# Designs tried in a protein design run: designed miniproteins, single chains, continued (2). Part 19

Each design is a single chain, and the fold is of that chain. pLDDT is the mean over its residues in the fold that is shown.

## One batch from the design tools (miniprotein)

Design m4666
Fold by ESMFold2-Fast:
Structure m4666 (fold): chain A 55 residues (1-55)
Amino acid sequence: MKAQIEKDIDIALLRMQIAVSRLAEKEALRRGDLEEAERYRRQAEELERKLEELE
């Protein structure tokens, strides 16, 4: 029961972090920093995996 509320909060936080990483990726792409964009994409993927672990 308590775990459900904690999980919901963690899910919300992870979604926010994923959104930030996606924005950073787009900014890197705009600058032509393909390697930096790939790095942020991988970071978002790691956060998505962590989100799935909480399901």
Scores: mean pLDDT 79

Design m4667
Fold by ESMFold2-Fast:
Structure m4667 (fold): chain A 75 residues (1-75)
Amino acid sequence: SSMVEPLIAQLKSPDPLTRLTAALQLGGIGDPRAIEPLAEALKDPSAPVRQAAREALEAIGGPKAEELLARAEEE
């Protein structure tokens, strides 16, 4: 999708609402290019952003997404 790269960049926005919106949209798109950026968003200080990133990774799925989710949940 042509929107994936801009949304990945928005996950690094200083604005938590922008990060939240980006995570939700990346989950809806389901592009595996978002897996590593979304895994970083699992450590976001904003709980809604962390939840959106977790849901997005679950939606994308696959071995890498599952591994990164497992590591985050082990905390």
Scores: mean pLDDT 85

Design m4668
Fold by ESMFold2-Fast:
Structure m4668 (fold): chain A 70 residues (1-70)
Amino acid sequence: MSVNELAKEAVRAIEAGDAEKAKELVDKLIEASPNKTVLLSILHDLAETARRKGNEEAYEYIEEKRKEVE
């Protein structure tokens, strides 16, 4: 699965309230993304999506992973 496909599926999982699947897809994004700047941009967009949709568990996980990558 491409980085773009993983990001799209992560958005869908977040919007569906599936925090477990969102976490798995975030982990796959981190593993698949060779470029730190691109990865941080994707994680920022996913965190904002989680915040707007009220998926607090996904938001907290993504923010933790952003700090680890940064």
Scores: mean pLDDT 83

Design m4669
Fold by ESMFold2-Fast:
Structure m4669 (fold): chain A 66 residues (1-66)
Amino acid sequence: SAAELAEINRLGRELRELAKQSKDKEKAEEILREAERRATYHVTLGDYAGAKEVLEEAKKEIEKLL
């Protein structure tokens, strides 16, 4: 749905901003790229729940680098 896609896009923007604020930008960018790739794959399958889970796990990992 449009609402689910909007939520995924919102999470992606939050992750990109967190990665920019990271003390280890290189590591944060690696986590971000992998999460975006996996989330995109889930979205192509219509699995918005899986896409959100991937992005939420990446957020936790990037937050540890703040």
Scores: mean pLDDT 86

Design m4670
Fold by ESMFold2-Fast:
Structure m4670 (fold): chain A 85 residues (1-85)
Amino acid sequence: SMETLLELMKEIHKIQQSIKEQYESASPEEQEKLLTELAKKIAEVMKSYGLLSDEVEKAIKENAPVKELLKLIEKQLNEYYEKVK
């Protein structure tokens, strides 16, 4: 439902906001770890709502670069948001 998508988007946005401040003050090694944790947390939330795409799931299993994984997640979130509008 539209309500389910909006709640998912709110949870993901909250996760992204929490990590953004830490990322800006972090060392390069810490930034890479934070991005990896962010991607995994978002994927788990999406999976719990039954909205995780096969493409994102495969990227995680294939150990894709974290930056590319985050781009895929962001694209999927934007597509869901546009459909809900």
Scores: mean pLDDT 77

Design m4671
Fold by ESMFold2-Fast:
Structure m4671 (fold): chain A 66 residues (1-66)
Amino acid sequence: TVQRVILPPDEAGQRIAELARAGKVDEAIALLRSLGFGDETIAVLRDAVAAGKVPVIREFRPPAPP
């Protein structure tokens, strides 16, 4: 039921995961936006932080537009 996020390449994925684990949510959100992720992915990160949880990010794969 919970949405999951997918990381693009290993380098960007590791950076985002490290930022999230360090609690630097604003930086993680800014990086996600720069990579072209939508508001839904950003909302998932914001919700996890608001709940006091550290999200585990493994894979990032932005969907291609139709």
Scores: mean pLDDT 61

Design m4672
Fold by ESMFold2-Fast:
Structure m4672 (fold): chain A 55 residues (1-55)
Amino acid sequence: SRLEKVKQELLDLYPPEFQEKVKEMIEFVEKASNGDEEAVIAWLEDEIAEVKKGN
């Protein structure tokens, strides 16, 4: 799914030692979004943009 692709794209931007914490953050956002997949995707895309900008 698009959600799984965007999750993987964000994870791939982090070194292995931070990936577990990033997964926990994604899970928190998914729970906070009450099943709104589009809101989760939008948040993930914003995070990807910020990480790439800070690179």
Scores: mean pLDDT 80

Design m4673
Fold by ESMFold2-Fast:
Structure m4673 (fold): chain A 86 residues (1-86)
Amino acid sequence: ALEEARAVLARGDAEARRLLAEAEEARAAGDLERARALELEAARVRLRAVREAAEILRAAGDTELAEKLEEAIREEERLLAELLAA
């Protein structure tokens, strides 16, 4: 269960890093719209991986680690909501 959660996080991080590398290439080419879209998708990929990891841990009975990840997700969502309100 913990190993599966870590694998999900590792896959999400690898995909996000790939998207960020493409974003850097787009910026170098002057395509700022594409760069921003790729950066946003990388953030979504990471959030999705953390949610999946929390679900895996909760299903496996590791409720303490699942709660910590769920709390981190809620805090990040609150910060994003505050930025959108500003």
Scores: mean pLDDT 80

Design m4674
Fold by ESMFold2-Fast:
Structure m4674 (fold): chain A 75 residues (1-75)
Amino acid sequence: ISPETRKEMEELAREGFREGKSVEEIARELAEKFGISYETALRIARETAEEHPLAYTPENREALAAMGAREAAAG
């Protein structure tokens, strides 16, 4: 993905987190809007959540932990 597209995706993710959306909901919106895979969208949403304190919710914490476990299993 281009740097400009990445920046737009991060802005959309940050806005979604301000609205109280989960990492998974934001990932679905990113995948639909930008035509990227759900897996790629999850990575972008996760990275944005880690950089944005307001995105730290119990549901997002569980989603981030599950993603970490999947990465450990793959590598």
Scores: mean pLDDT 70

Design m4675
Fold by ESMFold2-Fast:
Structure m4675 (fold): chain A 65 residues (1-65)
Amino acid sequence: SSRYAAINLMAVAMSITTGEKVEIEEKDGVVNLTIVVKTDEQKALAEKEGASLEALGAKVTIKRA
C-alpha cells in the first residue's frame, strides 16, 4: 500500500547519517524528500541514495547549502 511504502521511505531517509540534512514531506500519498548537501562528495552519495528512494516511488530533490 502507499502508506506502507511511505513509512519505509521515511525510515530509509532517517538512516542517512553522512552529515546531510533531510527534509521529509508526505502529500497525497507521495513522499517528497529534500536532501541538503555541503560538498560534492555528499552530493554524489545523495544522488545514489536518492535514485534508490525514487525507485520506491519517492520524489527526491538535492540542494547545495
Scores: mean pLDDT 70

Design m4676
Fold by ESMFold2-Fast:
Structure m4676 (fold): chain A 77 residues (1-77)
Amino acid sequence: APVLTVEAESAEALLEELAKLAEEEGAEVTREGDTVTLRDPETGAVVTLEVVGDSVRVTATAPGYPPRELIIKVKKK
């Protein structure tokens, strides 16, 4: 999977920030421990965010599109 590096306080902080942003944009957000699932009710697109150490694993699926995976490595500010 492609790897990006972003600055944040922690992987968990980045996860929560992304969850809040998605909620503000109208996505259905489900929190489950170290995992957050974001769903667009209109398109059926699903993005899963999972904390893995100092990184966030992003998996995106949508009807009619191939699944995509991305690793976001968190660098402390």
Scores: mean pLDDT 79

Design m4677
Fold by ESMFold2-Fast:
Structure m4677 (fold): chain A 70 residues (1-70)
Amino acid sequence: SELEKKLKKLETLILLYEIVIGSEEWVIERLRELNAPEEVIKALEERRRELEEEIKRLKEEAEELKKKIE
């Protein structure tokens, strides 16, 4: 089914983005420990926030797709 293939792609993309967020959180913590400039930390936190919103949208799309498959 094309819908099942699309769902699997979305779930894979969500997983990849969640891994990226985890990596970015780790980097932000390390940069804070190293007393990196606040503007650098703030820019990375904004990027992480944007990625979290994208994951939220993808999860919503995946839930709607699951309803169509069921």
Scores: mean pLDDT 84

Design m4678
Fold by ESMFold2-Fast:
Structure m4678 (fold): chain A 115 residues (1-115)
Amino acid sequence: SLPPIELERPDKTIEEIIKNILKSAYQANPDAEIKVEGNKLTITFKLGDYTVKITIEAREDYVDITVEIYDSKTGTLVSSLRLRIKTGEKLTPEQAAEAIKKAVEDVEKNREKYL
């Protein structure tokens, strides 16, 4: 597989990066489905004839983002992008899980703003 594209965002927290991705997903499709598993967040939504799956894994000082685009009719993977964002933070595993939880709760509380 191709290595991830690496970016540095020392001005951003992991929570802010996750909130921005969630807001963008809801703006693309307000019916976007969210699954939280510890330090991992999965966002799945339809976009025309495609299914977009975004997987975010929060780590100590970076966020791994995988974007996968599938043909909704065949289930075939059409495109994939991997991105690693290094932040100004250094989090424990527990703090990383909490950052995901807080980002999701904050965006869900304001979800009506994106509809």
Scores: mean pLDDT 85

Design m4679
Fold by ESMFold2-Fast:
Structure m4679 (fold): chain A 97 residues (1-97)
Amino acid sequence: MKTEGELEVVMEKHPKVREVAGSAGAHAGRLFPGAVITGDIEELPDGTVRITLRVVGEMSVEEARAGLQATLEHFKKAAQDAGVKVVSARVSVREIE
């Protein structure tokens, strides 16, 4: 089964946002060996930053969701340790052919 998962995190703009995002991306790489992982960081007009992690690989929807939730928990802890405020977060997972 091939699955696409997306983790989206919106944070307040902070000098350590890229450090936090990099830590979360590395964690996702360990959780999803063999998957294609892509990341993006976008500064929003309201002064927040949107970080997106996409994972595509041979896994169930449940496995993708669990791994992205674990990545989100790592993201929240890294943000807390860095003093960066998380505004919102969502996980989206779908099966693909």
Scores: mean pLDDT 85

Design m4680
Fold by ESMFold2-Fast:
Structure m4680 (fold): chain A 80 residues (1-80)
Amino acid sequence: SMVDEMLARFREALETLSTGELAIELGRMIAEAHATLSREELLAFYREVLRLLREQYERTGDPIVGALAESLERSIARME
């Protein structure tokens, strides 16, 4: 599915990019997701990305990762 393809890209970005590069790439992916995914697919994408960011934050304590997770949590809340 399109969501699975986007999530595969995000997982690769988590493994290969610096935190700053990840923030930029996530912004691009969110814009693409809004253009291509349904509301339900977008929510599924956001929830899984949030889970992965929270997991990364638990491992690293990186405040940028924490801020990205908080931003996504607020986006999900606004869509519900």
Scores: mean pLDDT 87

Design m4681
Fold by ESMFold2-Fast:
Structure m4681 (fold): chain A 78 residues (1-78)
Amino acid sequence: NVQEMFEAVKRTLLKFPGIGEKEAERAALVAVVSYLQKSIDAARETVYLMLTKVFGKSEELARKAAEAVARVLEELAA
Protein backbone atom coordinates (compact mmCIF):
# COMPACT_ATOMS: atom_id res chain seq x y z
CA ASN A 1 0.00 0.00 0.00
CA VAL A 2 1.59 3.24 -1.24
CA GLN A 3 -0.13 5.33 1.47
CA GLU A 4 1.35 3.13 4.23
CA MET A 5 4.83 3.46 2.68
CA PHE A 6 4.49 7.25 2.50
CA GLU A 7 3.31 7.56 6.12
CA ALA A 8 6.05 5.22 7.43
CA VAL A 9 8.82 7.10 5.56
CA LYS A 10 7.44 10.49 6.69
CA ARG A 11 7.31 9.36 10.34
CA THR A 12 10.88 8.03 10.09
CA LEU A 13 12.16 11.37 8.73
CA LEU A 14 10.33 13.32 11.47
CA LYS A 15 12.34 11.41 14.12
CA PHE A 16 15.40 13.42 13.02
CA PRO A 17 15.65 16.75 14.93
CA GLY A 18 16.73 18.74 11.85
CA ILE A 19 13.83 17.79 9.61
CA GLY A 20 10.54 19.70 9.69
CA GLU A 21 7.02 18.53 8.79
CA LYS A 22 6.94 19.89 5.20
CA GLU A 23 10.51 18.76 4.50
CA ALA A 24 9.67 15.23 5.72
CA GLU A 25 6.45 15.19 3.64
CA ARG A 26 8.26 16.24 0.45
CA ALA A 27 11.23 13.90 0.99
CA ALA A 28 8.88 10.98 1.79
CA LEU A 29 6.90 11.57 -1.41
CA VAL A 30 10.06 11.61 -3.55
CA ALA A 31 11.48 8.56 -1.72
CA VAL A 32 8.35 6.45 -2.37
CA VAL A 33 8.21 7.52 -6.04
CA SER A 34 11.94 6.72 -6.52
CA TYR A 35 11.50 3.33 -4.85
CA LEU A 36 8.46 2.35 -6.97
CA GLN A 37 10.06 3.58 -10.23
CA LYS A 38 13.58 2.20 -9.64
CA SER A 39 14.90 0.79 -6.34
CA ILE A 40 15.64 1.29 -2.66
CA ASP A 41 19.12 2.55 -3.65
CA ALA A 42 17.48 5.23 -5.83
CA ALA A 43 15.21 6.24 -2.91
CA ARG A 44 18.22 6.49 -0.57
CA GLU A 45 20.15 8.67 -3.06
CA THR A 46 17.15 10.92 -3.81
CA VAL A 47 16.43 11.56 -0.10
CA TYR A 48 20.11 12.38 0.48
CA LEU A 49 20.21 14.83 -2.46
CA MET A 50 16.92 16.51 -1.50
CA LEU A 51 17.99 16.98 2.13
CA THR A 52 21.45 18.36 1.20
CA LYS A 53 20.77 20.29 -2.05
CA VAL A 54 17.15 21.47 -1.59
CA PHE A 55 16.77 21.77 2.22
CA GLY A 56 20.41 22.59 3.06
CA LYS A 57 20.83 19.90 5.74
CA SER A 58 24.26 18.61 6.76
CA GLU A 59 25.70 15.61 4.91
CA GLU A 60 25.80 13.66 8.20
CA LEU A 61 22.10 14.24 8.96
CA ALA A 62 21.10 13.54 5.34
CA ARG A 63 23.12 10.29 5.19
CA LYS A 64 21.59 8.96 8.44
CA ALA A 65 18.06 9.96 7.35
CA ALA A 66 18.48 8.40 3.88
CA GLU A 67 19.76 5.14 5.43
CA ALA A 68 16.79 5.06 7.85
CA VAL A 69 14.39 5.57 4.91
CA ALA A 70 16.05 2.72 2.96
CA ARG A 71 15.69 0.41 5.99
CA VAL A 72 11.97 1.23 6.37
CA LEU A 73 11.37 0.55 2.65
CA GLU A 74 13.24 -2.79 2.92
CA GLU A 75 11.05 -3.82 5.89
CA LEU A 76 7.83 -2.84 4.07
CA ALA A 77 8.94 -4.73 0.91
CA ALA A 78 9.29 -7.96 2.94
Scores: mean pLDDT 87

Design m4682
Fold by ESMFold2-Fast:
Structure m4682 (fold): chain A 68 residues (1-68)
Amino acid sequence: SAEEDLREIERELSKDPRITVERVGDKTLVIRSTLSVEEQIGLVLRLIGDYPSLDVKLEGDTITLTAK
């Protein structure tokens, strides 16, 4: 499910000390990082490909994941 996908992403991304993951309600994950622009774009493309159940938005330096 999309909610299970969000839990998996939160767990895996929280292992990287450059990434901060914040839960906003039950269906939204907000990702802030010190990653370069190139690394952020790579992460967004990977998330779009791996998690089709989620809407992925890159707004400035913040990535927002929302369950569909």
Scores: mean pLDDT 84

Design m4683
Fold by ESMFold2-Fast:
Structure m4683 (fold): chain A 70 residues (1-70)
Amino acid sequence: SPTEARVAELEARFDELLADESLSPTQKMLLWTAYVTDLLLEAKRAGDEETVEALLKRSKEIHARLKAQA
């Protein structure tokens, strides 16, 4: 599914970002925000509302996990 592929891309980028020991927590947050924004804009331009909703839902779930670990 195109939606599943986009969600997998979001999760893969996030995992790669978390594993990067060269980046500060602030830099990781800024890059994370940029990744989410880019994926959402691509999905919105494509008119793919299902992918937009799935990306927003997964992004919120990931953000909640980060808050739980802080």
Scores: mean pLDDT 77

Design m4684
Fold by ESMFold2-Fast:
Structure m4684 (fold): chain A 59 residues (1-59)
Amino acid sequence: MKKAVAIKDFPALTPRFLALKKGDVVEILKEVNENFWLVKSLKTGETGYVPKSALKILE
């Protein structure tokens, strides 16, 4: 299971995007394209798209 941590706050801009706070841990569900990933918040269980630049992959 591939996880990442939010390295900055990310506000939800549209209903398809997931809002994150710096330090939130997410599960990577799908790498949709070069810039955006579909993730699941481990805090809330919500899923949504986030920019790859807002995340750092955890080993």
Scores: mean pLDDT 79

Design m4686
Fold by ESMFold2-Fast:
Structure m4686 (fold): chain A 80 residues (1-80)
Amino acid sequence: RVEELLRRARELDERAERAAGEGRLLEAARLALEAARLLREAVRLLLEEGRISEEEARELLEQLERQIELSERVIEEAER
């Protein structure tokens, strides 16, 4: 369910913020990546349930793909 995915994503984002605050930047980036992937799944379910339009879903998915790419680049850079 969408609400469950949103709660899980929020939990991962909170964990990512804590990791970043403690200087664990690679761990923070990985947690943020997982949160973005859950949000992407939530958008798909919102579209399936007819709660958003196909155009709105496309915009949200494009934003989430951009966020995922940024997180992946941070992880790659941290690994050198």
Scores: mean pLDDT 82

Design m4687
Fold by ESMFold2-Fast:
Structure m4687 (fold): chain A 66 residues (1-66)
Amino acid sequence: KAEELLVKGLKAFREKNYEEAIKYFEEAARLSDYKDARALRGLALAYEKLGDKEKAEYYEKLAKEA
């Protein structure tokens, strides 16, 4: 379920496993048809931590539109 994926993504993010966090947040976002702002913000933050500013900006914009 999407809520379970968000919890797993947040845990991975707090453990600084940003690539694993992206996998969970991406699946949560996909399940919501990219309309869950929390999943999209999770993706933006994780990509920012990995230095992928283009993807971070893209998902931040999607989160604001969701």
Scores: mean pLDDT 84

Design m4688
Fold by ESMFold2-Fast:
Structure m4688 (fold): chain A 56 residues (1-56)
Amino acid sequence: MKKESLKKKIDFLKELREREDAGRAAHPLTPEEQAAYDEYRKKIDKDIENLKKELE
């Protein structure tokens, strides 16, 4: 995969993550919602890390 395409994908996921984080921070969450958000956040972080490793 071309490095330029990987960088664009990483930037997209970072922007998505930032928007979701801002939305979650604005509202109180139930324990179930917090757990779901934590799993989602962890998955996005892992996807970004994996793409960065492919850039190497």
Scores: mean pLDDT 76

Design m4689
Fold by ESMFold2-Fast:
Structure m4689 (fold): chain A 64 residues (1-64)
Amino acid sequence: SAEKEELKKRLEEIVGNEELAERLADEIFRELKEGTSLHLGRDFPELTPEQLAEVVRFLQEFLA
């Protein structure tokens, strides 16, 4: 979907890795669709604390 593609693009800008951004976008869309909890620090240990904070801030803006 166009929304998922835009999300992937934005996440890639934050994390600097296309594969990681795709995995993040897939997990976020799964959470939105299925109502599952996101545990980004646990499920994406590749993220630095700074990147994790930026992703969380971005998601708060994106979902508003």
Scores: mean pLDDT 76

Design m4690
Fold by ESMFold2-Fast:
Structure m4690 (fold): chain A 77 residues (1-77)
Amino acid sequence: MDKEAEELNKKLEKNVEEALKGNEEAAKKALETAKQLAELHIEKAREEGASEEELEEIRKKAEEQLKELEKYLKEKV
């Protein structure tokens, strides 16, 4: 799990860097990778015994972060 999250983080960083250079396809891949990381985080929290209320809070924060990332990439492309 931690290794998978680390690989996804590296992929996200690479795609964000490419998106900031004006690559619209990289921006889409960055958002897709960020969504995968958010789902992985939610699943790990569930496995660690988080309540449904805590999982919903994590999901809402992830959705807010994804929206901010999308806005940031759109403003830079």
Scores: mean pLDDT 79

Design m4691
Fold by ESMFold2-Fast:
Structure m4691 (fold): chain A 60 residues (1-60)
Amino acid sequence: GRLSAAEALEVIKKGIENKEFNEEVEKAIRDHAKHIAEEGGGSFEEAYKKAKEALLEELK
């Protein structure tokens, strides 16, 4: 199912802390981006891209 905004943020934080990018973290980024797009009236695609790029930069 879809993660809540709080649940998605916790999964993303754990991924960053563990330096891990897996299916669960990717799903959390997607679900978080959906919440951001719905609240801000912005593009899901743009929100997802920015969140994913920021996380991948943290993993370097």
Scores: mean pLDDT 74

Design m4692
Fold by ESMFold2-Fast:
Structure m4692 (fold): chain A 91 residues (1-91)
Amino acid sequence: MEEPTPEELAFFLEWVKKHREELDKDPILAKLSDEAIAELLARIMLAMRKVLGPDASDEEIRAYLKSINVPEELHDLFIEMYRDFLRRFPE
């Protein structure tokens, strides 16, 4: 699996800090540090980019998130994060 770069980790750390109150609604994420969540999100988004690519629909992204047990309440946040990630880090 591709390791996230320091720049990618910094991007996700800013997302975590900005959206921490929303992420804390998940009891598992609420137990993790900002840095641990940022690394987890970076790995998820790198995997999504490989599987779905930049042209994936919101429906395809939601299906992937469901397959990895992301709560439905976080799906819109993860879609926005994925779109911003692809815009910031195009291949």
Scores: mean pLDDT 81

Design m4693
Fold by ESMFold2-Fast:
Structure m4693 (fold): chain A 76 residues (1-76)
Amino acid sequence: SMETKERTAEFEALMKEIALQNKPADILEKELTKRFVESMTPQELKDLEASLRKANNSGARRVLERIEAAKKELAG
């Protein structure tokens, strides 16, 4: 949907901004995913997760795993 495309663009913009912090890429990816998840409403997050599950490709599965890990870190 259009909202999903807008959210993807926001995530990419956030990636560029945070890259200026010169952190290792894997740490940066984890921190970015956590900040991105924190910025979303519960409904937006559900819609994103549903879209990723329907995409049925390796990239979508990787993003889902990252989101789940971020949710666990935010809960504990």
Scores: mean pLDDT 72

Design m4694
Fold by ESMFold2-Fast:
Structure m4694 (fold): chain A 68 residues (1-68)
Amino acid sequence: DAAAQSTAAHAAVVKRANDLIKEKGEDATIDELAEISRQLAADHELVGVRLNEAGEFTAPATIRARPA
């Protein structure tokens, strides 16, 4: 199921981003987190990965992997 595979990839991206926030806390800037989000989105063709005002990565309900 492509949707399930995309959800798993998205969960891995969000986990990595939240691990960075947890490690750096307030030392992580919005610009730094946004750059990481852009790099991860480019690799996975994620739709609408964003930072909220608390500096946490938010995830859209729908994620798509690059088609074959």
Scores: mean pLDDT 53

Design m4695
Fold by ESMFold2-Fast:
Structure m4695 (fold): chain A 72 residues (1-72)
Amino acid sequence: DKAEAVEAAVGAAEALGVPHLQEELRRRVDTAVERGGPEAKDLLAQGVEAYRAGDYLRAVSLFLEAARLAEK
């Protein structure tokens, strides 16, 4: 779900205590959800699973990689 990926990305950044990363991830993950290809969407799904597992650093890394792929 599109909303779930954005919420997980923002929640992971919030858990890490990095306010500027919350807004960056909101914008960039929204772009990855809207414009990302299959590889980016797979990374978004992995990021959501990492967030559910409480691995916030891994979640943020996966969401940033998904955004990077979608931004090309």
Scores: mean pLDDT 82

Design m4696
Fold by ESMFold2-Fast:
Structure m4696 (fold): chain A 59 residues (1-59)
Amino acid sequence: SREEVKELLRKYFLSQGLNPSDEFIEEVVDLIEEKHPELLEDEELFKKFALRLYESSLP
């Protein structure tokens, strides 16, 4: 479910020593569902995708 994906991403980011906003997590999940739904079938791929987006959002 969407909530399970959000929890997996939050736990993953915490394991990497990062603390993304709830707003960021919502936007990443929205983007995956709308543009890259195939990533939902592969936990490791959507984690890497989310991390790449987070790194791109830093100044």
Scores: mean pLDDT 81

Design m4697
Fold by ESMFold2-Fast:
Structure m4697 (fold): chain A 85 residues (1-85)
Amino acid sequence: DKKIEELEKKIKEDPNDAEAWYYLGEEYYKKEKYEKAIEYYDKAIELDPNSPLTAGAYWLKGLAYYKLGKEEEAKEYAKKANELS
């Protein structure tokens, strides 16, 4: 996947690029690689917890937990996303 390779290159050059980590999470979510998507959203949130993307990261993290059958974690992160919106 060209898009994932591009994002991985950006992160290799700047590992503090929260936006690149967020979009890498989205690309893995689209591939139904939910555990990997969660890992990358966590990194994006850690690097910039006050980013305009952070509510989206919590929301998509919640959806990824829901896809994994982890309903309680899904509800928790959806609530965090709503609080930030």
Scores: mean pLDDT 86

Design m4698
Fold by ESMFold2-Fast:
Structure m4698 (fold): chain A 79 residues (1-79)
Amino acid sequence: MLSKEEIKEILEKLRELAAKHNPDLADVVSHLLRRVDTMTKEEIERALEGLLRYARSVHPDDKELIEALEKALEKVRSS
């Protein structure tokens, strides 16, 4: 199972990728990072699903960010 620290590492990478093209999305990921210790696995999974849906809708050409979000979601789901 993924630890909270491993989830934080994944979110930090997502924040860095988002910061390149969408600082508002990076701010959302930063907010999740501050709350991750108080969130359930299911809440983290739903948050990542929401971010992925947003990225696919608003930034469909940001393939690197979308792929990173998909991989993050798979890792959380498989833990």
Scores: mean pLDDT 80

Design m4699
Fold by ESMFold2-Fast:
Structure m4699 (fold): chain A 99 residues (1-99)
Amino acid sequence: EVKLTLSGPSSVQAGSSLTLTCTVSSSQSGLFKVSWYRQLPDGSWIRVGSSEPLKVGESATFTVSGLKAGETYTYRCRATNLETGKVYFGESITVKVVP
């Protein structure tokens, strides 16, 4: 089974950078490409970033700035197995932006 672990803070201060980390874990070896998505107010997802290819057990980071105080942002990561083309989704993380 392939599992994506998304980690990051639950809150950040406005004007600070937010860094999220996505780790790919699996019982099998493989090469994966991670893509980052942010949820829009209508519930749809937009792609906001992608990694270089990485191996099982490695992590990709995504850094974002310019987050607005009082808002919340929901992110998720997606991994594509570069050998099989199969796509996996991680759990979402919600970040509150504080003044």
Scores: mean pLDDT 83

Design m4700
Fold by ESMFold2-Fast:
Structure m4700 (fold): chain A 57 residues (1-57)
Amino acid sequence: MVLAVISGNKEDEEQIREEAERVASLYEKHFPGIELEYEEIETEVGKQVMARVLQKP
């Protein structure tokens, strides 16, 4: 399951990662014990960082 998508230019890679971690912290606070994975995707318009649940059915 994808929880969040954060987009930006390659120059904003560090900022995008920080924002993704901030979102993950919020999810951990509301759902204790949840494990999240970050996935960086290169697109024609920039980079996207996706947060998803590691626990597969």
Scores: mean pLDDT 58

Design m4701
Fold by ESMFold2-Fast:
Structure m4701 (fold): chain A 61 residues (1-61)
Amino acid sequence: SAAEREALHRLILQMFAEDKTPEQVEAELNKLGQTETAKKVSTTMEGIEAARKRSEEIKKG
């Protein structure tokens, strides 16, 4: 449901606010049985890191 998705989103944001690593966030989501969400978070973080590195190369030019 939308409420469950919002609760998960808030939990993820809270964990990052507590300075947890992406790996720790993924582990916590897996403990909650949210394996699909954990995989999506991991994939999104990989994409963000790739985009950040590409952006830094452009900005240094």
Scores: mean pLDDT 74

